# Designed miniproteins, single chains, continued (2): the designs that were tried, part 14

Each design is a single chain, and the fold is of that chain. pLDDT is the mean over its residues in the fold that is shown.

## One batch from the design tools (miniprotein)

Design m4452
Fold by ESMFold2-Fast:
Structure m4452 (fold): chain A 79 residues (1-79)
Amino acid sequence: AEELVKRAEELAREAEKAGQLEAAKLLRESARYIRDGNFEKAARLLGEAAATPGLPEELRARALQVAYDVAVLYSEKKA
């Protein structure tokens, strides 16, 4: 989980540098939910960030990859 948090926070910084403030906000929110163990909401927010209009394709692909990894973790850990 800690690796996924770091990846989401790194993506948020890169989105902010690209001027994508809404995507950066969603990515930071997703990192918080990963820390809280709310992987379902984290995956949803990562998907929303990836769908942000104007987000560079590299950042979109990376956000989707983190969303996938979070979804896999959720499927393994849900009670």
Scores: mean pLDDT 80

Design m4453
Fold by ESMFold2-Fast:
Structure m4453 (fold): chain A 74 residues (1-74)
Amino acid sequence: EELSEELKKFLSKTGEVSSLSEAMQAFGKYMAEKGLVDPEDPGVIILDEEAKKLFGKERVSIVEATEAIESQVK
């Protein structure tokens, strides 16, 4: 299965991913490393420019991120 080009670039820094489970783990690590977690609300992710293009939003919950990543795994 193939990830979208944007998701692949977005997560490639955390390792190779080819499944939903791996993509979710890589995304969690990516957001922690990049400091994308809202310091006021640790359950909310503030998306950078690359992630905004992927998700179409400025901030998402973990559930919303899961839904978006699922749509990117083909």
Scores: mean pLDDT 68

Design m4454
Fold by ESMFold2-Fast:
Structure m4454 (fold): chain A 85 residues (1-85)
Amino acid sequence: KKYLEEALKHLDEAIRAVKAGNLDEAIRHVQRAIEALIKADPKNPYVQEAIKHLQEAIEALKAGNRDAAISHLEKAREYVKKALE
């Protein structure tokens, strides 16, 4: 649970950074969320789906596609919440 909660914190910070236009900061928070998810439970299917969406969010952020990045970050957040059950 601790690492899943840390991942949610970094996801919320990443979404805020994207909305503020701080894309490099957003990428750093996404990377920290991935690290927390790997420490939590890498075999959980919801964790695997969350990591996949976070990787897609990083690619969107590198391309400057903020709307796509937010969509992927929100999808990852939904999967992390399901993993907390």
Scores: mean pLDDT 88

Design m4455
Fold by ESMFold2-Fast:
Structure m4455 (fold): chain A 66 residues (1-66)
Amino acid sequence: SEEVERLLELARRLVEEAKASTNPLDKEIYVALLEMLLALAKRAFPEDTEGIEELQRLVDEARALV
C-alpha cells in the first residue's frame, strides 16, 4: 500500500538518525517512534503483511542500537 510505503520511508529515516546519534536518550526516542509507526501499520493496514514485516525488521534494527 502507498500508505505503508510512506511509513517505511519515515521509518528508514528514523533508523538512520538513530545510527547517527551517540546520545542514548535520542536512540530510545527514535525506537519509541518506530514502535508507534509499526503499531499504526498493524492497526490500519493489517493486510499489508510484507510492509509490516519490513517495519518490524526496522524496529528490531533500531532496538539493537540501544
Scores: mean pLDDT 88

Design m4456
Fold by ESMFold2-Fast:
Structure m4456 (fold): chain A 83 residues (1-83)
Amino acid sequence: MEEAIKKAMELDPEIAEKYKEYEEIKKSGDPSLLEKGFENWDEVVLAAYSLAPEDPIMQLAVASGLATGDEKFRERYAELLAK
């Protein structure tokens, strides 16, 4: 997981920015920003999964996201699977 996230940030500057924004939102504890933080985290997880799809921890992270019923996450994952 950690190595896949680091590699995703090294390959895509947009993912690096989203991860840093997520860390700052998490540190701030502002409830109005937490939803945006979760959206950024979902994109970081999906990017890391695309680089390490056979990593069982990445597979579990994606399965957990699907199980929570978040429609946006499910749509993004379905698009990844259709490629």
Scores: mean pLDDT 71

Design m4457
Fold by ESMFold2-Fast:
Structure m4457 (fold): chain A 119 residues (1-119)
Amino acid sequence: GTAEGVLRREADRVRQQAHRRIQQLHAENPSITDAQLQAVIDLMDQIIQRFLDAAISNINNPVSVVNSILDQQTQQAIRDVQQLSDKLRLPEDVKRRVILMVEGAAEAFKATIKLLNHK
């Protein structure tokens, strides 16, 4: 398969995992509305798409350059999650767990990029 194909499959896997974890957070926090839940899912999908687009656009660049771009996007994604969580008045625990999901997604993309450059 192509490097782009591997990255797209990893993005789909990470997106599915994030959706399952967000649904679990909703089950544990029944005060969160369906509209608030959907806003968190939509933001996570946007974040994962930004990681995928950055990885694909930088496929031919050194791993260190791609990692730097992903780190910058991770910092922006954390700010986006903080802003949305504050706007929606989400519990602090939910906000922290969503931030951990963002960090986990970034690490998954970095691991995939490293694997693609090792072969």
Scores: mean pLDDT 89

Design m4458
Fold by ESMFold2-Fast:
Structure m4458 (fold): chain A 68 residues (1-68)
Amino acid sequence: SMRDYRIRVAMELADYVDEVKAKLSPEQQAEVDKLFQQTMEQLQAATSKEEIDQVKNQALQQLDQIEA
């Protein structure tokens, strides 16, 4: 179901965020926490698997920018 897919994507992002944060400064960690909160809100608003995938891809791209 879409609900199960949303939960799975949220859990995968949470695990990835924890892994990424281990490599970052405290200031970058705060930016990642804010991004993750916004991403969770966007996932809750998503009404299709395509929208969920778009939110995931945008979050991963923004995480790469914070790491740079």
Scores: mean pLDDT 86

Design m4459
Fold by ESMFold2-Fast:
Structure m4459 (fold): chain A 111 residues (1-111)
Amino acid sequence: GEIEELGKKALELAEEMIKALEAGKEEEAEKLLEELEEELQKLYRVALKSEDEEELQRAIELLEEIEEKLREALEVARKNGASRELILRLEELLGLCRLCLAILKLLLKKR
């Protein structure tokens, strides 16, 4: 379904971003981060509109995997000496991902 496709795309973008960060390709990493943010926001929006608890649970699982990849990306960025601006953008996206997770988990518990 749409949730699975969006989640898979977001995870693929996160993996490519980590590889770009490891290679010191900061401009490529920034573009991948922007694409990842768009896919994450789409996934969250679709999950919010879903009346299906199984779809909500799957979106939460996918966002938790994305959160783990963003934490890995931050560690790689810091270790590789990425710019302060890129590190702040990664921290902001991680914060957004965590906020989305908290909202979806709260919504699931009320159903």
Scores: mean pLDDT 90

Design m4460
Fold by ESMFold2-Fast:
Structure m4460 (fold): chain A 73 residues (1-73)
Amino acid sequence: SSAKEKEIEELEKKFKELLEKIKNATSVDELNQLAREASEVAKKLGELTGDEEKKKELENEVLQAYLERASKL
């Protein structure tokens, strides 16, 4: 449905915004909170799309961003 498509688009936008915030996190506590929120968005996107591969891809993007930022803190 168009409502489901809109929710997916809004979640994809939120996911990108969270990845950007992860890249700019100023503390480990902030980084952990943002990574958790991004992982929940990835999970919801996987549930809405039924795409387990996309979910894994998004979870890997969160992990990569987390590790890169953690190395700079």
Scores: mean pLDDT 87

Design m4461
Fold by ESMFold2-Fast:
Structure m4461 (fold): chain A 71 residues (1-71)
Amino acid sequence: MPEEEIEELLEKLKNAKSVEEIVEVLRKLLPAASEELLERVKEAIPEEFKDDFWVQTELGVMEIVVGVKKL
């Protein structure tokens, strides 16, 4: 995934107004998942949604993908 596409998706994440928008963006970012991207994602998620069950579930999936890529 090009860095420009990642930056666009992170900007959408910062401006997200619902859990559904956040989950959609996280799913689109999943193929590009890395430790650096995971930290950027955690910083970009609006504070009010950080503790949401579905948001935490998608972050958990990203963490698993990052772990698998490291082997």
Scores: mean pLDDT 80

Design m4462
Fold by ESMFold2-Fast:
Structure m4462 (fold): chain A 100 residues (1-100)
Amino acid sequence: SKQEILEFLIKKEQEKLEEAKKAGDRRGQALSLTGLALYLTYSGKYEEALKYAQQALDLARESGDRDVQAGALYVLSLALEGLGKKEEAERLRKEALELA
């Protein structure tokens, strides 16, 4: 089922996040947090997804990595759309596309 696949993917991103933290890999941490937020969004866990997407965005902004910032902003927009904040989501989606 979709939920079984999402649970598997969430577990894999949590494992990658833990490895990135152990390695001091800030970019890897931001990418794994973005992946976690994406799969949580697909699972309808929008508030939790916002938390992880914001953490990913903060890390990406600290590193100046525009591609990772774009990914985090895009996932943040998806979570906001899920919460009914469509105008805010569209604004962040446009910002993500401008960074990519």
Scores: mean pLDDT 88

Design m4463
Fold by ESMFold2-Fast:
Structure m4463 (fold): chain A 70 residues (1-70)
Amino acid sequence: SGAKREALLKKQIEALKKQIDTMMDYLGMPKSKREEIEKKYKALPSLQEQLDYLQEVLQKLVAEIKALNS
């Protein structure tokens, strides 16, 4: 059902948000950058678009962390 799909997407968004916050904290990124990301994803009209945007943010942060640790 649509309600089960929405609940799953919301859980995935929350998990991604926690991962992004942890990685940004590790990288020493300012709160202004975190707030910019939050405003951008919340402005997106669908949960799927919000998830896709946060996945792109996560991918970029993972690449930055790997570059610093290598």
Scores: mean pLDDT 84

Design m4464
Fold by ESMFold2-Fast:
Structure m4464 (fold): chain A 63 residues (1-63)
Amino acid sequence: MLSREEGVQKILEFVKENWKPGALVTITGEVVGDEVAYTVEIRDLANPEEVIKKVFYVEKVVP
């Protein structure tokens, strides 16, 4: 499980490493117990069948 700050940094690094001009980035967050599962999908619109996908489990902080 990643801390909030570590999670943000890891997600941004993943996007920067895998993003190309014209690609669509989709980030979906789902609460799973005490964690938030962030699914990051990077899709090249010129080849939409090839999706780069990674899930990050980040600590849920309250409040």
Scores: mean pLDDT 78

Design m4465
Fold by ESMFold2-Fast:
Formats: structure tokens, sequence, C-alpha cells
Structure m4465 (fold): chain A 71 residues (1-71)
């Protein structure tokens, strides 16, 4: 949905501002591609990978909000 895609975009911005690793950014980008194609279960899987790799609580919160929007 548009809400989930917006939340994933905001999570990507938060992760970049937090100095997130390329691995974390790639995982979140994969989540965005799956979400755009309606594959929400795969999007959640990749977003959870990004969540585990997120360096700050602010980035973790933004990614969790995106996961919640994908449910």
Amino acid sequence: TEKALKALSEAGKALREAGGSQEALDALNHAGVYAANGRNELAIEYAKKALALAPTQEAKKAIQEAIDALK
C-alpha cells in the first residue's frame, strides 16, 4: 500500500542519517521492492533483517513502523 511504501521510504532516510551499513540499506531496499510488488511477507522478512542491523533506536523505530504498516 502507499502507506507502507511511504513508511519504508522514511525508514530508509532514518537509516541513512543514522549511518546504517550498506547491508542494512540493501535489505531495506529489497523490502521496498517486494512491498511495491504486493509481496508483503517477503517485504517484512527483509525489513526485519534491516531492523536487526540498524545502529540507532531512531532507525529501529522507523523500520518497525514500516513493518507494522506492511501487516
Scores: mean pLDDT 85

Design m4466
Fold by ESMFold2-Fast:
Structure m4466 (fold): chain A 79 residues (1-79)
Amino acid sequence: PSPEQLREARELLERAIEALEAGDAETAKRYLEQAKELSPPDVAAGIDLAIERIEAGDLAGARKLAEESLQALERLYQE
């Protein structure tokens, strides 16, 4: 992924986490799907798990997985 794609993926993950905090599962899922396409395979796998948790009705679990995916992305591409 390009640096621009990684920045966009990070922003989308942050927006997804905010939507999950607000209880907006549909908006969160949309942002996660977009972030997944822009993310490296390891981060994309974590995002897939977060989407599966949303579909199972586990928004708290989805948020945790989205936060872990964001942290993984930040560790790989800080500055």
Scores: mean pLDDT 83

Design m4467
Fold by ESMFold2-Fast:
Structure m4467 (fold): chain A 81 residues (1-81)
Amino acid sequence: SIEDEIKAKIDAALRAALAAIRALERQGRHDLATSLETEFKALVEEFAKRLAEAKTDEEKLQIADEFVARVQALIARVRAE
């Protein structure tokens, strides 16, 4: 179902962000881990509001895809520092 696809996409993005934060902490890059966590929490808040306001499953799927893209871009940017 579209609901299952949305959940799977969001869960994968959450796991990727947590894995990246933990990897940075293990590497001793604590400032970058904190930066990633702070920006990630802001993205979660932003997209939770957008998903709550979405009226159709198609809109929710588009929002979920954008969330995944934004999370991956954030991870890549922080890792490049």
Scores: mean pLDDT 87

Design m4468
Fold by ESMFold2-Fast:
Structure m4468 (fold): chain A 88 residues (1-88)
Amino acid sequence: VQEEIEKLLEEAIRIVEEGIREAEELARQGRNREALFVIEISIGIAQIYYGVAKLIAKKYGVELPEELVKKFEEALKRAERLAEELRK
């Protein structure tokens, strides 16, 4: 159960980080609308992975790995800030 939770959180982090990279590249090309779409979709998918990890942790009475949760929250904040800038 712990390994499954860790994999879900690692995947959530990967999705956000890759979304940031792709959105930054699209923005560099002046494709701000596509960049916004990519980052918003990446945030949404990552939140689903995080939600599943939380649900499994709650059902089995285990704690989420604090370091991975912190890493995910930090990546998510960076992604949300990028989305805000792209909306301007």
Scores: mean pLDDT 88

Design m4469
Fold by ESMFold2-Fast:
Structure m4469 (fold): chain A 85 residues (1-85)
Amino acid sequence: EEEKKLEEELAKISKRIGELVRRLHATDDPAERERIRKELFELGKKEQEIAKKLNHPSALDEETFQKRFEQELAWIDAHIARRRA
């Protein structure tokens, strides 16, 4: 069933996002942080496309997704800077 494949893909994406967020909190390398941010953005976009196909209530329009993604990254960056200060 196509829905089952989409749900399995969504679960894998969610796991990868969690791993990347933990790494983003742990790394001091600006180049690695930028690479992680780019991968998180692409994974988030893919997650939203799958959520839309599954008619999931977490599905966001592109503008709302981008705004929330930027806010979340800014919060993570501020939190890391505060812990390192």
Scores: mean pLDDT 74

Design m4470
Fold by ESMFold2-Fast:
Structure m4470 (fold): chain A 100 residues (1-100)
Amino acid sequence: MLEERVEELEEEVRKLYEQLKEPLEKELAEAQAKADEIAPSIKTEEERRAAVLELYKELGIPEEVVRLASAAVDDLELQVRYLEGLIELLKKKLAEEKKK
């Protein structure tokens, strides 16, 4: 059941990604460039956590979704929650792009 739900949500994410492909790729490229700049300056685990949160904030990802992503790696229920949050965020971005 939960595994099937994860697959359904991943498919919905893929469909939303295709609709947002160009704007999302641009945002991801910018986030990756910033990650590459930050990585050499990270001296502590706390600085790394702060840098990751800042990158997600720049992508418009709520803190709750970021926390779920960190916890979700070993838990299908948390993976479902993470994917649902990601889908809501992608739908919001799609609505904003349609207004341009």
Scores: mean pLDDT 64

Design m4471
Fold by ESMFold2-Fast:
Structure m4471 (fold): chain A 91 residues (1-91)
Amino acid sequence: SLLDEIKNIKEKPSEEARKIFKDVRERFGDKELSDETIAELIEYFKEKGYTDEQIKLALNYLRLYHLAPDASEEQILAYAEKLVKEGKLLE
């Protein structure tokens, strides 16, 4: 299951991943995962000069945060970053 994959993550999140996570959580953590919220997140990070890979990282964090609320923040961060390194965007 997705939760088992997150809980079994062996990698630690990078400092870049932690910074992006804080930005996502502060602005979008309390918002429902909707097409509008996703569009707002993409626009916000583009305006801040984030790369396409950093935006994918932010989207993966937001999606995982809503899909796996019982997982630790560190596990969610590490798994989101792993997905980006593999060229994957969580759907």
Scores: mean pLDDT 78

Design m4472
Fold by ESMFold2-Fast:
Structure m4472 (fold): chain A 70 residues (1-70)
Amino acid sequence: DELKKEAEERLKSVEQGLLHLKDRPELAEMMVTITKRRVQEEAADLNAPDIGEEMIKRMDEALEKIKEEA
């Protein structure tokens, strides 16, 4: 439950960051790629791969929306 709350807050922060990069989809893609690697590493360290995978999926969906609107 605590990990899910932290994951949700992290996703919200990433979405806000992507909003600031809406006019620069290439930079948004790069930032998402870097953040996904960080999330994968943290999920592995916490032995919570399901949460990590969900976060990655959500980030990919958020990035796709930015690219679609560009």
Scores: mean pLDDT 78

Design m4473
Fold by ESMFold2-Fast:
Structure m4473 (fold): chain A 61 residues (1-61)
Amino acid sequence: EEKAREAARKAGELTGLSPEDVYNAAKAGGVEGGRRIADGVLSQTGNPEAAEAAYEAGKAA
């Protein structure tokens, strides 16, 4: 859980999104939720590192 929150914080910092919103969305969808957020992040920012951080938050939540 702490690792998931750290990943969400990093994703939020890289994308300008709220870390808590990233974490909650990933947790609600699990791995699939993390993938959906990662796809959205990649599409919006073009940043694969930010997308990976969002996916890791979903996997760990």
Scores: mean pLDDT 68

Design m4474
Fold by ESMFold2-Fast:
Structure m4474 (fold): chain A 123 residues (1-123)
Amino acid sequence: SYEEFKEEFTKYLDKLLKALGLPELSDEQKEELINTVYKAKEAIDKDPDDDNVYKKAYDDILATVRRLLPDVPEPLRETLALELLEYAVTGKELPLLSPETVLSSSDDEIIAHLRTLYLESKS
């Protein structure tokens, strides 16, 4: 359910922000980000074979992150967005991505990575 996802994801988000050295978000900002990530997760669960669904999920989360964290450098915003989507797709806390790796990755590489993680999480 959304409420169960929200509880677990909020704890993960707080840990992730601290690990990346990012500022704390307000409860309202956290709610907006959680809603965006949950909607992305539901879209992927509905059509996991469509690469466009992963691209839209990443784009939507990144747009929200950019708006909520305008003073954070772009590589960290892109890293946060991808980390949040990895958690949404797998339900697991994975090792942190380097901002340099995320920045050097193409959209196609990010989409392929997310799809692979999703499929492995169901095996």
Scores: mean pLDDT 84

Design m4475
Fold by ESMFold2-Fast:
Structure m4475 (fold): chain A 73 residues (1-73)
Amino acid sequence: MEPLRLQLTPEQRRRWEEAIRILEELSDRARREGTPEALVRAGEIAGRILELVERGASPEELREAYRRELERR
């Protein structure tokens, strides 16, 4: 048990947990679509979500960003 890895605040933990769920759903959707375009789009959306995580976005802001990206279909 290492302090370096367990020193996430509850807010940071919720943010990363939400980001991981979004990335998993995004990957699943791209796989079901099965096109190169869907895979590229998934990668771009994933990058934007991770950028928001780095900028300290809340879990709610991450969900809103993901929802907006899906609506731009």
Scores: mean pLDDT 77

Design m4476
Fold by ESMFold2-Fast:
Structure m4476 (fold): chain A 92 residues (1-92)
Amino acid sequence: MIEEVKEKMEEIAKKSKESMSKEEVEALLEGIDALIERIKEQLEDIDPELAEKLIELLEHLKKLIAEKPVSLETFKEMLKLIAEYLNELKKS
């Protein structure tokens, strides 16, 4: 399932016709890094399986954004996929 989310993120990135500015990309990459660090610090308080999968998806998102700047709308769509995946895991 996590691989399907990664594939969908890559498909969304390929469909993006607009790109964020370099400054916006750098700000988002810093934001993702800060979030990953925060999750790692809270591993004892968060479900370890969910934390691991979230970190993996955020690292993949970071790589996609760094390699191909996407529109802000496209970025938000990718975040929604990650959120939907996490909600599915909580129900399972």
Scores: mean pLDDT 79

Design m4477
Fold by ESMFold2-Fast:
Structure m4477 (fold): chain A 56 residues (1-56)
Amino acid sequence: SILDEIARHKELSVAQLAEILGVSPATVYRMLADSGLPVRRRISGEEAIALYRSIT
């Protein structure tokens, strides 16, 4: 599952998360901002899971 793929990573780049989610990197940055999560070049696996859950 997408969650299992995210959980395999200690940290992800925006590009890696965008590829896993099937969206553009710009969309990932927007999702982070909309969710109140830190906008950084690296995203923790926990932050990535929280982000994915916020959009589903």
Scores: mean pLDDT 74

Design m4478
Fold by ESMFold2-Fast:
Structure m4478 (fold): chain A 57 residues (1-57)
Amino acid sequence: HHMEELKKELEEARKKLEEQIEKNFVTDAMRDSIRFSLMTPEEREKYLKELEEKAKK
């Protein structure tokens, strides 16, 4: 599947962006927001589910 290639490119782009974010600004909320925007639909669904599970407790 070409999905493997897309995942690799997204991870590399995300890593570079995250590295710049850590240098230029540091709030966890900003980092999480940017990561979320770069996520695949599957990753977004998992992230939202984890937040919901944490909120239940």
Scores: mean pLDDT 70

Design m4479
Fold by ESMFold2-Fast:
Structure m4479 (fold): chain A 94 residues (1-94)
Amino acid sequence: SAMEEGLERLREEILEILEEYNVPEEVAEKIVEIATEMFRKILETDDPEERRRVREEAVEKIEELLKEAGFSDREVFEILTRIMSAIDKIIKEL
């Protein structure tokens, strides 16, 4: 299905980003779970306000995980920007 193909592609792109920044495997797995859950929820609604809320919640969770793993504010910003860009690209292609 288009959703399953989108989810698999999203997982691959996020893991590639996280590997570039040497994010620990355990943290990377949690980030992928958060991002894929957000992706599913965004695709389940056409309400812009709900989509925004879901994105904000996922960003906050990922930010917390990266900060706890010892990444700087700059690295957290760069990683999040790349992840969110990958998500937006995949959504546009569905």
Scores: mean pLDDT 86

Design m4480
Fold by ESMFold2-Fast:
Structure m4480 (fold): chain A 81 residues (1-81)
Amino acid sequence: SAAARASIHAAVVKVYFSSDEDRQEAAKAINAISGIEIPASALKSGANFVLIGKTKAQLEEAIEALKKYASKVEILREISL
């Protein structure tokens, strides 16, 4: 419907990896989630990046995938409009 507000689900995340292998596995896990795409090169240890999901559930699944492979994950901000 044209009257419906577009939903945006995003998180600003700071992530740390113990190895480049863990970083690549995190990117693969995130890319397996429908509606979220991120290259491993965007996941730099100690740097901030933005995850955008088409749904809240997809964003939460991506954050969970990061927690499985990252040594530390900080969620600095979540936005749901």
Scores: mean pLDDT 74

Design m4481
Fold by ESMFold2-Fast:
Structure m4481 (fold): chain A 110 residues (1-110)
Amino acid sequence: SMKKKEREAASSYSATSINMIGAETQYRLGKEKADELVKKDKSKIEEAAKLLEQSARDTREMVRGARENTKKTEKLGSKEDGELARKYVERAEEYYRELEEYARKLKEEL
């Protein structure tokens, strides 16, 4: 049924949206915690780098889920939802790459 496919596409997109909120939250909280560690105590640079690497891994897992949901949405024929899901994946990939780069720069200061 076409209506069933439309409902499945909407459900897949909703899952992608939830993963987007999760990825953004992991990115924001990880970055804020690392900034606080570095700002208050230089001896915690290694701890901050490890925190950023963990936040990057968690964000990457959410991106993986979003990619799977995007493929499902595209297969179900929702062009609009597929485009929005694709934009989510691109945004979330930027988040974990920024966290990885920040961790790398901190390690260079050790």
Scores: mean pLDDT 78

Design m4482
Fold by ESMFold2-Fast:
Structure m4482 (fold): chain A 99 residues (1-99)
Amino acid sequence: MSIEALDVPPEVEERLEERALVLEEEARRALAAGVHPIAVTVVTTLSLRGFARGLLANRDAPEAVREEAGEAGFAAGRAEGEALAEAAVAEAEARRAAE
């Protein structure tokens, strides 16, 4: 999929693609370890969104400031995703049981 959100600078797009590959590898290991697929999806999605928000909000800032904001956003997104993962799994299982 192409990133459809406005004119993303090539440097930011490259950073997002690099982080997506790292998250894909982490997701693969988590799934192999028996972590629920919905939990992996929620944590991965919110982590990448946090990273993207940090980078894009600071795209005109010096590289060091942009990278720091990206990492802070990633950490915040991951923490939010982990907190929501249990609820997301419970909701999906409840929907399955209701069939």
Scores: mean pLDDT 79

Design m4483
Fold by ESMFold2-Fast:
Structure m4483 (fold): chain A 78 residues (1-78)
Amino acid sequence: TPLSPEEVARLLGEALERHAIEAGLSPEQAREVAEAAYGGASRDEIVDMLVEAGLSRETARRVVDRAVAEVEARVRAS
């Protein structure tokens, strides 16, 4: 059964939260980013939020790229 768009958004939020914490964000900051992703924030908006939270733009882009790759792999497996 293919994943719904809502489930894909949730998985993206969860992946973003994990990778953001690993990159040095607080759990509260990471959760805010995850909630924005679940609500439909663009990749650029998420990168800007991560930068505002204290990550370099390069690190923020890698966090987003890793989260997207994880979700894309899971969507393909479903």
Scores: mean pLDDT 82

Design m4484
Fold by ESMFold2-Fast:
Structure m4484 (fold): chain A 44 residues (1-44)
Amino acid sequence: SQLQLQQFLEQQRKVEQLIKQKVPGPIVVTSLSGEKTVINIEEK
């Protein structure tokens, strides 16, 4: 559980950085429930 939380926070930081940099492309994020979500970041 604690390891999963750490990985979730790491993914959150990476997603935030990519959004701020407006880097286009798919990002795979693993939720705390173990589900994987693909987020497409597009520059608009």
Scores: mean pLDDT 67

Design m4485
Fold by ESMFold2-Fast:
Structure m4485 (fold): chain A 69 residues (1-69)
Amino acid sequence: SLTEEQLKKLAVEYGYLTEEEIKELERLEGQARLGSSVRDSLPEDQRNRLEELRKKWEDAVKKLKELGI
């Protein structure tokens, strides 16, 4: 099984997300974990961006699995 770090590297290598988008996702996920809820931890624009990046990440993981990686 691949580690999360290996999946992130492959997502960037295959062009599904940029390195900057991975870093932004990690930052927003970290910030969301510090509060009792995502709503309390992040303003609306940042919550919308987190949802967008989460969808991109899910799509990237799905595509990588389809490649047998």
Scores: mean pLDDT 78

Design m4486
Fold by ESMFold2-Fast:
Structure m4486 (fold): chain A 69 residues (1-69)
Amino acid sequence: MLTDEEKELAEKLINEGKSKEIVLDEVRAHIMDRLAKEGKTPEEIQAEVDRFLPEAEKYINELIEKKKK
């Protein structure tokens, strides 16, 4: 599940005009950094990122659609 901080980051980047690819990469980097600080291994970090990516992509798509108006 995306944290409120990760959702806020995605919204900020979209409002700044960043592409979907850049927004996804920044959210991924934030998730990875958070998990690394929690003491997760690289394998655990990859598993969690893979779980969160579909949710992150859906959220980013919704924000982009809202901005088009």
Scores: mean pLDDT 79

